Designed miniproteins, single chains, continued (3). Designs and how they scored, part 51

Each design is a single chain, and the fold is of that chain. pLDDT is the mean over its residues in the fold that is shown.

## One batch from the design tools (miniprotein)

Design m9760
Fold by ESMFold2-Fast:
Structure m9760 (fold): chain A 67 residues (1-67)
Amino acid sequence: MIKEEVLEKALELIRAGKYEEAVQLVLEHKEDLTDEQLKEITAALLEEVRRMAEAAGLGSLLAPLKA
């Protein structure tokens, strides 16, 4: 699997709500991914976690830790 395919597949899994599978895929291929691609995946995961926390009423807890 080329680096671009790993990134695309990880983002697909994140969009599908399969976060565990996305993280596992990234960990299996971490040495094949560039720092830039890892940042993109991390940013996407962090944004989804933030959305989930907001939906669950936990956004206020996440915001102070990020600031």
Scores: mean pLDDT 71

Design m9761
Fold by ESMFold2-Fast:
Structure m9761 (fold): chain A 100 residues (1-100)
Amino acid sequence: MKVTVTIGVEGTKEQVEKFIAEVERLAAELPGVIRRDIVKPEDTPERDGKYYATVTLVFDDPEAARRFAERAIELAKKYGLDVDVVIEDEDGNVETRRVK
């Protein structure tokens, strides 16, 4: 069963870059990741002094997907970032979380 986790973060360039580096490390360590796509802050338009990054990972294990989402939220909080998380399964069920 495939589960897609999309994480969007917003903050200062330094905070977003630190978050992305940690998430790339975490994604490399996690089992069950079958696809990854990372849009870095330098590849997104700056708005109102804020930088954006998006991480999309596809998992074949729903539990691995949820653990990743929880860890990403913890990392975003650590770096003082606003975070949006979307978890979507193969059946079209969507769970969204927003943390400020």
Scores: mean pLDDT 78

Design m9762
Fold by ESMFold2-Fast:
Structure m9762 (fold): chain A 91 residues (1-91)
Amino acid sequence: SPVELAKKTVEKIMERTEKLIAENPDKREEYLKQGLADIVLALRLMFDLSYEEVNELAEKLEEIHQEYLRTGDLEAFKEKVIELVKEVVEK
């Protein structure tokens, strides 16, 4: 399903981001920002999102990212991303 594909895509991007941070912790914020951009780009390409949908997705992902930075709860982060994808893709 599109939701399962999105979950796996987010997991792969997050795993790569975490590996990069482990190799160079001083660039943590840079790698996290790049990971979010990669998530937006991947979802845009997979689901053919409009400019309006891309902008809404980016803003909401930024909010979810800030909560993840505060809590460290990766599973809650993934669940919130999946809910967001459902709202944008399941029309």
Scores: mean pLDDT 78

Design m9763
Fold by ESMFold2-Fast:
Formats: C-alpha cells, structure tokens, sequence
Structure m9763 (fold): chain A 73 residues (1-73)
C-alpha cells in the first residue's frame, strides 16, 4: 500500500542519517517530517483541501530532491 511504502521510505532515510553531513541530516529530518505529514494527509484526504494537498506534495517533492542531491554529492 502507499502508506506502507511511505513507512519504508522513512525507515530507509532514518538508516542513512549517521552517514550524512550535518546539512544532509537536517534535510533528511525535514523530509521525514514531510513524509509523516503526507501519510497523515493520505489517511485523512477528505479533510484536506485541494490547495493544502498540492502544497504538501510540492514541499515533499522539493525535500526529496534536496535529499537526493545531498546523497549524490
């Protein structure tokens, strides 16, 4: 399920924390929070506005891209 996939992604990011730079750790922690917020929004999608949903998705995508850049550097 999507929720299970998000949980797996969060655990993968957590496992990477000790190997990241301080900046990478900060971005990873922000990414985990965004993914947890996304998970909550999916579980309560009917209570989340279309605008809030789009903003949350855009923010999560930006954070994931920033985290990937940290891992590639």
Amino acid sequence: SLLEDIDKLIEMIRSLLPSLSPEGQRIAEETIRALEELKEAIENREKVSEEEWKELLARTQRLLAELLAQLAA
Scores: mean pLDDT 85

Design m9764
Fold by ESMFold2-Fast:
Structure m9764 (fold): chain A 90 residues (1-90)
Amino acid sequence: STEAFLQKARERTLEMIRRMKELAKEVFNEEDYKIFEEKAAKVEEEATKRFDELLADLPNLSEEEAQEKAAEIQFEVGEEMNKIMGEILK
């Protein structure tokens, strides 16, 4: 179902953030990790909000539109997390 697809997309997005936090904790010192964690928390909050809004709007969306919007959120979150990681590593 479309709802099940969106739920899996949400779970995958949050899992990606969790894995990036685990990696950051291993590679950064305490100061750099705090910077990463603060920025990652904002990304996680925005991602959660976007998925909650998408799920609430589901009755007004086609299956294709819902899937495309979920993919967009996943992609944008991934790009932002990679950017944060790269900026702190440099």
Scores: mean pLDDT 88

Design m9765
Fold by ESMFold2-Fast:
Structure m9765 (fold): chain A 62 residues (1-62)
Amino acid sequence: SEEEEGRRRALAIAFESVAGRPPTDQELEELLSLERELDAKGATPAQITHALDAKIRELAAR
């Protein structure tokens, strides 16, 4: 979907700004899966953003 493609682009940009490199397909799928899981559980946009930021930092440190 256009929404999913927009989220992929936004997460890739956010990842690159932290890691100094583009994300792998696997890293992008982990971020998208986390966002989808939290949204399905009724997490707020602020909670989702916080969790994604933490996950990006975790992946960038690998």
Scores: mean pLDDT 85

Design m9766
Fold by ESMFold2-Fast:
Structure m9766 (fold): chain A 76 residues (1-76)
Amino acid sequence: MADREAANYYTAGGLWLAAADVLEEMGKRDEARQAYETAAQNFEKAAELDEISGDTENAEKMRKLAEEARQRAKDL
């Protein structure tokens, strides 16, 4: 069950990350920052669920994606 929820959060994070990239290219920095922060939150939730299910490798990947998204938000 938790692994399915992790996949849902991962998918949501990816969609928000893609939206944030487009918003940044359009010069909508405030909207892009919010989208990057939302992507990071979704990746962090995916990582938490992966850790609970014992998928440590995927949890590490999700935390990296969250960190990258947060860094992008800070740079705006």
Scores: mean pLDDT 84

Design m9767
Fold by ESMFold2-Fast:
Structure m9767 (fold): chain A 56 residues (1-56)
Amino acid sequence: SNRARMRALMRRLADLMNMPVSAVRAAVAAFRADNPSATDDDVIARMERVIAVVEG
């Protein structure tokens, strides 16, 4: 489900960035506030792109 995938991506980003999951959640909330039309799929795609860039 999108919810499970989003949780997995948030955890992976937290681990990669060496930060708490709460900080990743805050970043996602800020993104949604700046992009009120963003869907869960948009947020997932954004997180996957960041992970790909960070991991190389």
Scores: mean pLDDT 84

Design m9768
Fold by ESMFold2-Fast:
Structure m9768 (fold): chain A 77 residues (1-77)
Amino acid sequence: REVLVDFIVEKAKEHGIEISREEAEALLDAAGGDPAVLFPYLARELLMKERNTDEEPSEEEIAAKAEELRAALEKMQ
């Protein structure tokens, strides 16, 4: 749990986005604690906030970002 929350906060900061620990925990809880469900949710949020837009990213953009996030988490373990 803490590793995933810290990962969300750190990845948001790398993209110039401030996400609180509470927001990171809410996102993880929305995904049911499953990293496979979490990564698409996180990818969407990061892409939308980074671009400062309400426009939904494409499924391909979300999938590519989710895979990048998954690989980064594996390196942290």
Scores: mean pLDDT 72

Design m9769
Fold by ESMFold2-Fast:
Structure m9769 (fold): chain A 62 residues (1-62)
Amino acid sequence: MLALLTEEGVESPEARRLAEERGAVLRKIDLSLEAGDRLLETVRELEREGVTELLVLDASPS
């Protein structure tokens, strides 16, 4: 199962559309402050749910 991760507090219609197109789980995570602990917990939860692939949509390096 595929999961898409987006930054919490940011709405992304594109991420929702991608999740629908691929039948993926959409999760929001906090990448703006302390991603480490929150990201690890989210990854572990998704892995327990049978997720094998993760796409993180946090890359707007500007």
Scores: mean pLDDT 67

Design m9770
Fold by ESMFold2-Fast:
Structure m9770 (fold): chain A 67 residues (1-67)
Amino acid sequence: SPRVYVFVGEASAEEKKKATEEILKELERHPDTLVTVIETKSKEEAREKGKEAEKKEAEKGATVIVA
């Protein structure tokens, strides 16, 4: 099953909406997609953790979204 990891840190309503729409598009393509949402304390932490996850989890066919 495809996997999506979403890192959220101090996201605006617009950034959250965009991330949600990206998730819904992936679910429409692959209904069995596993979505994990990870809240962080700041935008910087979200970017750093997202970058780390992209390096490790993308190798397993996962998609990483940062909001």
Scores: mean pLDDT 81

Design m9771
Fold by ESMFold2-Fast:
Structure m9771 (fold): chain A 81 residues (1-81)
Amino acid sequence: SAMARKPVEVITVTIRGETLQAVRDAAAVLADYGLVESIEKVGRTTMVLRGKPVEDEVLREAVAKASEYATEVRVEREVFE
């Protein structure tokens, strides 16, 4: 039926760290939670990831754990209908 469109959620995670290793360790935590769909960009001390749609509680826990390794873990969620 064309009358029920499911919203499309796009999750972007930006990780900043003091070193690339710290950023990679934070990204590994997010991957362990099953959050990482793809790596969009890698900088000297920055990584941008495409996230998989997950429950808000899982996302918050993953970000909290990743933030133990990185200076900043920023999540942007966009919902398209």
Scores: mean pLDDT 80

Design m9772
Fold by ESMFold2-Fast:
Structure m9772 (fold): chain A 74 residues (1-74)
Amino acid sequence: EQEAVDKIIEYIRKAFEDPENAVEALREILKILKENTLSDAAKRMVIAALKHLSKTFDEETRKIAEEAIKVIES
C-alpha cells in the first residue's frame, strides 16, 4: 500500500512540475489504482490530490483524473 501511494504522489508531483506529461502521469496513476487496494485514509489523500490536479489542467487531463477518482471510490 505505502509503495503504491508513494508512486501515485510522485506522479502527481511530476505532473505539476511538467504539465506536458500530465496525461501520461495520470495514466500511470490509473494503472496503479486498478492494481492496488488503498485504505480509506490513503483514498482520501489521493482523491484530494487528484481533485486539485483536475482544477489546474485542460478538459482531457480532467477526464482522466475524474476516471481515477471513480476507480478509487468504487
Scores: mean pLDDT 73

Design m9773
Fold by ESMFold2-Fast:
Structure m9773 (fold): chain A 95 residues (1-95)
Amino acid sequence: MLPESPPLDAAEAEAAAARIEEAVREEAARLGVEVESLEVTVAVGASRAAADLAEELAVKAVRVAAARGHSRLRLRLTVEADGNITLELETRPRA
């Protein structure tokens, strides 16, 4: 078990959001999925654990889209300071 981490500061929150965006783009590229829209927001004061869980959920969403034969996605992910994670996903088949 990892020790409990302090809440993310502004720089750490921005770095976490950038890391999540990169992970989603890398997985999408690997699976041949086009990212039409990607918005990731991590609030100042969010936990590292919540950000890590959000990354896992976002990457899993890309895998699910690919497994369904959907080649395009739009993703919005918000990690709030209270630990709530909101994931909005739209997937489309190849035209």
Scores: mean pLDDT 83

Design m9774
Fold by ESMFold2-Fast:
Structure m9774 (fold): chain A 96 residues (1-96)
Amino acid sequence: MAEKEKIKKEWEELIKSFKERYAQEDVQRDALNAKLLAEHPTPGLAATLAEVDAVFDEWRERMLKDLEEFKEKGMTPEEARKYWTERSEEIIKKYL
């Protein structure tokens, strides 16, 4: 039981680290998008940037969801790494 709580805390710290990094990246992304729109006022650019941002936001949400699930299940880093490795191999086999 005590070990499971330690594992959950490690996942919580990792999740916090990812959230802090994403928040910092969002500030940088918003600043870059504003600069691009000001320097290159091309019709449709705002819509294109919003679509790209939406794809990255969906990917980040999925990753945070997976990390939260690992935390709730109390998965060890070894179990999570094995799960990630197996999924990566399946994706490679499917698309390559």
Scores: mean pLDDT 77

Design m9775
Fold by ESMFold2-Fast:
Structure m9775 (fold): chain A 73 residues (1-73)
Amino acid sequence: DMDALIARVNAVSEKAYEESKKIAKDNGLTDEQAEKAGKIGRLTAGDAASDGDSDKESIEKGIKKAQEYIKKV
């Protein structure tokens, strides 16, 4: 079911976005930098979920990619 896949991708993407943004803010980043970290997490998690990764794996990949950005700031 394509609609179910789209809903799942959106759900894991949003969770990765919120968690990545929170991690960035907790690390003292600006709202702009936190938004960028969130978007990185969202895109990475969405791509992983679309490629067949589990919800947990997709979210973890998204957060990990966002943390790579956070470390460079």
Scores: mean pLDDT 87

Design m9776
Fold by ESMFold2-Fast:
Structure m9776 (fold): chain A 82 residues (1-82)
Amino acid sequence: EKEKLLKEIVELVMKSYQIILKVEGKTLSEEEKEKLRKEIYKEVEDAYNTGGYTIAELEEILKKAKELLENMEEMTKKALAL
């Protein structure tokens, strides 16, 4: 269960980078994507282990991260529509 939550957090971070890359007209290779995903996972796992987070706290963090990503996508769409 915790592994699924950590992976979901990693995918949200990856989506955030994808938005930034799209705005900048850049792209990542599959190798670069996997390397980045591994680095993010390690950082998230280290934070989990060091911070003493519970599964419930991880779920709350994931919820807030999803809301932040949605806001970023909305702002990006608004900027591009103008």
Scores: mean pLDDT 74

Design m9777
Fold by ESMFold2-Fast:
Structure m9777 (fold): chain A 94 residues (1-94)
Amino acid sequence: MEEADRLIEEANRLIDEAEKSLDKAVQYLKEGNLEEARKYIDEAERKVDEATRLVEQALKLDPNNPKVLEADIRVALVHIRLAITRNELERAEK
């Protein structure tokens, strides 16, 4: 329980940072700076991957904890946003 809560606190921090990185990536895409956009997308992907691992560990420790389930939903949503932003980068390169 205490371990699962600590994992979720770290996962939520990484999700927040990934969302901020995606916000910067979207700004750079609008400016036509594709190199900087790609760097922020790659940064967001690394943070999302780490958050996903922490959430999976927390789910094994405390699968019925509402905070764990909320973090799992948040990770799914940021994965969707990451995929959309990456697709926008690919389209901008054409």
Scores: mean pLDDT 87

Design m9778
Fold by ESMFold2-Fast:
Structure m9778 (fold): chain A 116 residues (1-116)
Amino acid sequence: SKKEKFLYEAQRIFDELARRVAEILREAGLDPTPVLKIIADAQAKFFIKAKFDIYNNTMTVEELYEYFLEQLDKLEEEVIKVARELGAPQSVIDEIRRLFEEAKKRLKEVKEKLLA
């Protein structure tokens, strides 16, 4: 189904985002563990809800996309806050923001492709 394809691609986007954020933090000499815990927690909550939606047919692909964007926006704010508390320099914060913008763009492209 289109919803299952969207969920699969979204999971891949989240997994790549988590890896790349962890890499940037490690390269800056910071422990990525607190940030990875936040990402893992958000990912688990999101995907449990999305699977229940698919099972019960309660949301459209558009509504799932909007929910993913809301989760990414919230996650971005939480990740940046924790990264700053860890002592991340502005260059690292800017790179984290860039990664979240890339993830949002990829999510939009997946939605547009599935609804074409």
Scores: mean pLDDT 87

Design m9779
Fold by ESMFold2-Fast:
Structure m9779 (fold): chain A 89 residues (1-89)
Amino acid sequence: ALEARVAAALEAADAAAQALADAPSRERALALLGELGELVEALAELGRVEEARRIAEQVLPLLRKLFPDDEAVAAAIEELEELLEEAEA
């Protein structure tokens, strides 16, 4: 069940990333950050937090560059970074 949840979260995150690449928007960036949050939680339950962290390290700088002055995107990135920090504890 948990492995299936990780697989589903990875597929959802990949789909959200493709949607953002095809048509960059605030809403798509927030959707991707939401899916990454689900992925972090699922991977943390399996003790695979390092995988989630590597994905975040690639994606978050790109989102900051793409939406540098968007307060909602910045807040969502901060929430995801806090989730990763909590999961690593």
Scores: mean pLDDT 82

Design m9780
Fold by ESMFold2-Fast:
Structure m9780 (fold): chain A 65 residues (1-65)
Amino acid sequence: ARKKLLELYAEMVKKYLPGSDVDKILEFMEKLSDENRAISLRVLARMTGDQEFERRVEDAVAALK
């Protein structure tokens, strides 16, 4: 579950923020709880307008119970 949320963050950063230091961003995100990571990722996914990405985020969050 944790690995999946970090993978989705990496995908989002690569797609919308190319050239960013993905490793530094993921290190920061790793310090957040799974719940806080899920909330942040859901908000960012909605802001992109990518409905399929938003659904994938919701599927990953559901896997956390």
Scores: mean pLDDT 70

Design m9781
Fold by ESMFold2-Fast:
Structure m9781 (fold): chain A 105 residues (1-105)
Amino acid sequence: SAEEVLEEARKLVRDYLEGKITDQEAIEKFKEIMEKLKGLSDEEQRRVAEAIAREVLSSKNVDPDEAFRRVAMLLAKAGMDAGLSQDEIARFLRELAEAYRRLKA
């Protein structure tokens, strides 16, 4: 189900950045994704983070840096709501930031 989580995350980022879902709807849907991350290996979590970073960079409606900031904030909120520790959230957001920097360069 790592591929399913990756595809769900990609679609949610796209729908959010296109304005198809609200911030609150995005937080609730990302909460489900953050809960599923607990069942994934570190490598699978990095793949999900990279997929999110690619979708952020592909956005035509929002500046990529602003899109990254918004998505990172929603994921942090969603992770807290999902009951993830601060360390688990920080680790995932660090992987996301590293993927974003690598792909943008």
Scores: mean pLDDT 87

Design m9782
Fold by ESMFold2-Fast:
Structure m9782 (fold): chain A 70 residues (1-70)
Amino acid sequence: VELSEEELEKIAKESGITLEQARKVYELAKKFLEGKIVTPQEVADELGVTVDQAQRALQLALSLIVRKQV
């Protein structure tokens, strides 16, 4: 299931990152759900944000994806 631009914008605003960074977080969250190893540090380094911002953005993306499956 794909997140809408409105949902990506929500991730961006709540995590203090840009919409483009939120799109990258969404791709990484999908890889995590497919069983690939994705750490908050890796996301932070990839996006140029803090580990805390990366962790929050990943958690929000995962929550939105999971909610769409219920």
Scores: mean pLDDT 79

Design m9783
Fold by ESMFold2-Fast:
Structure m9783 (fold): chain A 81 residues (1-81)
Amino acid sequence: GPQPSIEEIKELLLRDFPDKAEEINALSDEGLRQLHDALLDWAVANREAARAAEDPQPFEDDFLALFDERLAKLLEEERLK
């Protein structure tokens, strides 16, 4: 299917992480794509394991940790330009 637009990526991220709106809005278009792609790749890779798990909490914690780590890294890369 067609790749999501930058506006669609931004709306998805703001929906899922509204408390990080300022940080998300500070990302470049490339940063938004890299963040979205990293989260999507993680979700696809962990989909079967998460379904089989007795406790989904570690997967939720890992997903949030990935978001926080990747967002912080992308914001730091923007500051160094």
Scores: mean pLDDT 81

Design m9784
Fold by ESMFold2-Fast:
Structure m9784 (fold): chain A 98 residues (1-98)
Amino acid sequence: EPPLEERIKDTELGLKLSEAFHRMARAVLARDVEGLRQAAEEILKLIPYPKVQEKVRELEDRLLAGIAAGKPARELWREFVRGYNEILKLINEEKKKE
């Protein structure tokens, strides 16, 4: 079992990451380009894994391109959910390598 201090820090990181993704989701649905960029920057600062950071940047670029192209909210939401699930999977894989 990990020490209590490590468990608390991991929980705090998880909550901050969840909140940043929630802000990204809200920004995407609102077509808020500035909010999307800010949320992506916060996620990147929270994630210590280069491969995961690359996937966050890919998701940001894809969502920004979708907003610029006038994609409907439903399509943007599908892209966000796919990217979010891929990022979570990669985080879990990198944690197992620790």
Scores: mean pLDDT 82

Design m9785
Fold by ESMFold2-Fast:
Structure m9785 (fold): chain A 89 residues (1-89)
Amino acid sequence: SKQELIEGVRRVRERIENARTKEELIEGGRELIRLVLEAGKQGLISVTQAIGLSLRVIGALFDIELGRLEEAREELLEVADILIELLEK
């Protein structure tokens, strides 16, 4: 359901915020992109929004590989916040 997706995104956001390792941050990003794509597939956000948010998560995953962990964290948290806002409409 829409509510289950919102709760899922909030849980992933908390895990990203509290991630202490590169591996935990990568897992958070992977789960976030899954939720973005699921929201798009269910028609809860537009295809354009789903693509845009997915590309931002992919960019954050590249930043993680480059050692830019805090830049990646900030981007992933912003994507999660945008997705929650879109789902609450």
Scores: mean pLDDT 90

Design m9786
Fold by ESMFold2-Fast:
Structure m9786 (fold): chain A 72 residues (1-72)
Amino acid sequence: SMEEERKKMVDEGLKLIAQNPVLAGRELEIMNIVYTKLAGKSLDILKKAIEAIKNARSGEDAVQRLEELGNE
């Protein structure tokens, strides 16, 4: 179902945030953006969010990318 797929993507994103040393010191801020601004978005936006987390150059880069996706 769409609900199961969304939950799976959110869970994957949160694990990636916790495991990515590039995001060190900003994990809680980034996780908060995922929960408050992205968890309710389309699967397409969630896929883009996962890619933004994977490809982030810094915690600031991740925050900027995820905030922009949250505004869609």
Scores: mean pLDDT 85

Design m9787
Fold by ESMFold2-Fast:
Structure m9787 (fold): chain A 94 residues (1-94)
Amino acid sequence: GVDEIIKEMEKLLEKAKKDGLDPLAINTLEMALKEMKYAKENGIPKEYIEELYNLAKETYEKALKGASVETLVGIQIRVIGLQIDIELELKKRE
C-alpha cells in the first residue's frame, strides 16, 4: 500500500545520505518524499506516488554509479513535472 511505499522511500533517502551520494541526488530524493507525503495527504491516486518512488530509485541508482550533473538534473525535472501534475489533479477536484 501507499504507507509501505513511503516507508521504503524514507529508507532509500537515509541510505543515500549514509552512502554519501551527490547533494543534488539527495535533494531530488527529499523533494520526491515530500511530494509523496503531500499526495497521500490529499488523496492523490497511488500511481503518482509509485511514479515518484520510481524516479527516486532511478536517482539513487544513477548517483551511486557516478552519473553526470546533467543526468541527475534531468531526473529532478521529471520530479518537478510530477509535482505540477499533482497540483493540476488537485485543481480538478471539487
Scores: mean pLDDT 89

Design m9788
Fold by ESMFold2-Fast:
Structure m9788 (fold): chain A 96 residues (1-96)
Amino acid sequence: SDEDFERNRFLNKLIDEAVKKLATAKSEEEIKALYEQLYKKISDYLRERGLSPEEVEKRASLLATAILFTASQLNKREDLAKELRQKIKERLRKEG
């Protein structure tokens, strides 16, 4: 659908940004700042589209974590990727 295309375009742009930024992020503080930046952009995007505060928090957290996971895999950050994969599995389990 057109909504799926617009969402995928937005998410792909964030993935590209995260891949580039994570390549130079060396500290836990830098990684946390990148997560917070992704979370904010996704939250703003979802809120603009009329999602509830609860749904925004849930989806933005999952999507930001998934984007960081993708970026960590592409940057060969094995330990970070394993940590993020576990967070994704836990979130998906809670959603059913």
Scores: mean pLDDT 84

Design m9789
Fold by ESMFold2-Fast:
Structure m9789 (fold): chain A 81 residues (1-81)
Amino acid sequence: MIEEILEKIREAIVNEDFDAVATYLLKLVFLTTDLNDIEKVRKLMTELGEILAEAKEMLKTKDPQEVADEFIKRVKEVLEK
């Protein structure tokens, strides 16, 4: 399930569908985090938003697949803390 959502995020980054990226990131947070831990959820959402902003900037000059690979790597690192 998590790997399926990560693959959908990869496709959305390549297609520059940032609304889809945001939706799938929320689904990942719901699957991996206790939603009653509001401070942890808030911190994760902030970090994921920063990573998404960086990916948007990188897409202006970098290959979309390279940006998607780096984005997925950083998302996994944040969720595995």
Scores: mean pLDDT 81

Design m9790
Fold by ESMFold2-Fast:
Structure m9790 (fold): chain A 75 residues (1-75)
Amino acid sequence: KEEQEQRFLDYLKKVLDNLIEKAKTMSKEQIDAQFEQVEKMAERMAKELGASPDTVEEIRKLIEEGRKKLEEIKN
């Protein structure tokens, strides 16, 4: 479980980093739609993995950091 949770955290970080880079060439609407999909995916995966509270907290932090970076790109 712990190894699967770590692999998911690594994957989520890469997905967010990739979205942030692509967001520089995307419309605000496209950014919002893509970020919503990432949020839904992260929530679903955390539930399916039965993620520990520590892993859920790390997912939350990664999502909030990504949101802030995307907001900067939109402005």
Scores: mean pLDDT 82

Design m9791
Fold by ESMFold2-Fast:
Structure m9791 (fold): chain A 79 residues (1-79)
Amino acid sequence: STTEELNQLGAQFSLALQQGNYAEAAKLAVQTADLFERRRDLRQASNSYRLASDLYARLGDDKTAAELQARADALESQL
């Protein structure tokens, strides 16, 4: 179920952060955002894309960070 998938992604995200694996955490944040967007939970999707954007920026991937920020902004404009 989507709830089980969200719980699994959340657990994996927490583990990645505890291990300092920001690259894995960033990927998990995008997967979480995509899942919320598919469910039309636009607020949670926007929040998760912003989190992923921040993580990619910390990794030096400014292009991916900017694309994810734009996606978050587009979703927030629909709220």
Scores: mean pLDDT 88

Design m9792
Fold by ESMFold2-Fast:
Structure m9792 (fold): chain A 81 residues (1-81)
Amino acid sequence: WEEAGRRQAAVLEAAGHPELAEAVRAAARAAELAAAGRDEEARALAEAHRETLERLERLIESDPALAEALKAAHAEALAAA
């Protein structure tokens, strides 16, 4: 999850959305923490970034090219793992 989040964050930063990139890194870190059994920390981190992630969802819905780039970044990270 960390590599997928890192690649997606890089796409968002390049697109001019550093705040969304930060939220994506936090979401990837939360997934990593949950996988390690650190559920309280994972939940707190995800909750702190919930509003920013909702903004990302709205942006993806309005920008198909960005959605495609984010999907590609995620698929590349999964293939590399």
Scores: mean pLDDT 78

Design m9793
Fold by ESMFold2-Fast:
Structure m9793 (fold): chain A 97 residues (1-97)
Amino acid sequence: MEEKKKLLEELLKLVGLAGVLSLFVMYKSGIEITKERLEQATKEAKKGLPILKERIEEYTGKKFKSDLELALEFAEILGLSVEELKEILEEVKKLLE
């Protein structure tokens, strides 16, 4: 859990909440993470983010106090492991360098 928090904090710092959620969906869907695809997916995710947050809060019975808490819950829903989060972070770092 603590290692996942650190990885997610770094991802959130690099791409923001909509970017993190977009990365999770792309990774689980086997879509190649490119800068153009991430930018487009993030733009679309920003439009749906308020609705997605409300749906997750209703489903879990939790209210999220931070972007980190929502990102953690979404990672758990998608079954993302620590190793998968490390792979996502490494790919994002390559795109932003």
Scores: mean pLDDT 81

Design m9794
Fold by ESMFold2-Fast:
Structure m9794 (fold): chain A 94 residues (1-94)
Amino acid sequence: SAMDKVREAVGEQVKAYADEVEQLLLSQGKEEAAKLVREFKERVLEIIKSNSLKEARREINKLGEELQKEHPEYSLVIEELKQAALSIISEAAK
């Protein structure tokens, strides 16, 4: 369906962004931060596949808050990934 194609395109854009962030962190020797980016990416992609875009936005916000609570030392990188994913979804929902 048209909505399935939109969700696939959104997922690919989120994956591309997160993959670039992960690779940058790995190049800097920040293996733990890169692992967290990969975890966030995988969970966000599952949220996008399983939800409407409106529900995906709510679930991604919740996931970001949970991960920031568990990993306060990486709160900034989690926030940047969250905002990037939400921006991609918002643009696709227009």
Scores: mean pLDDT 86

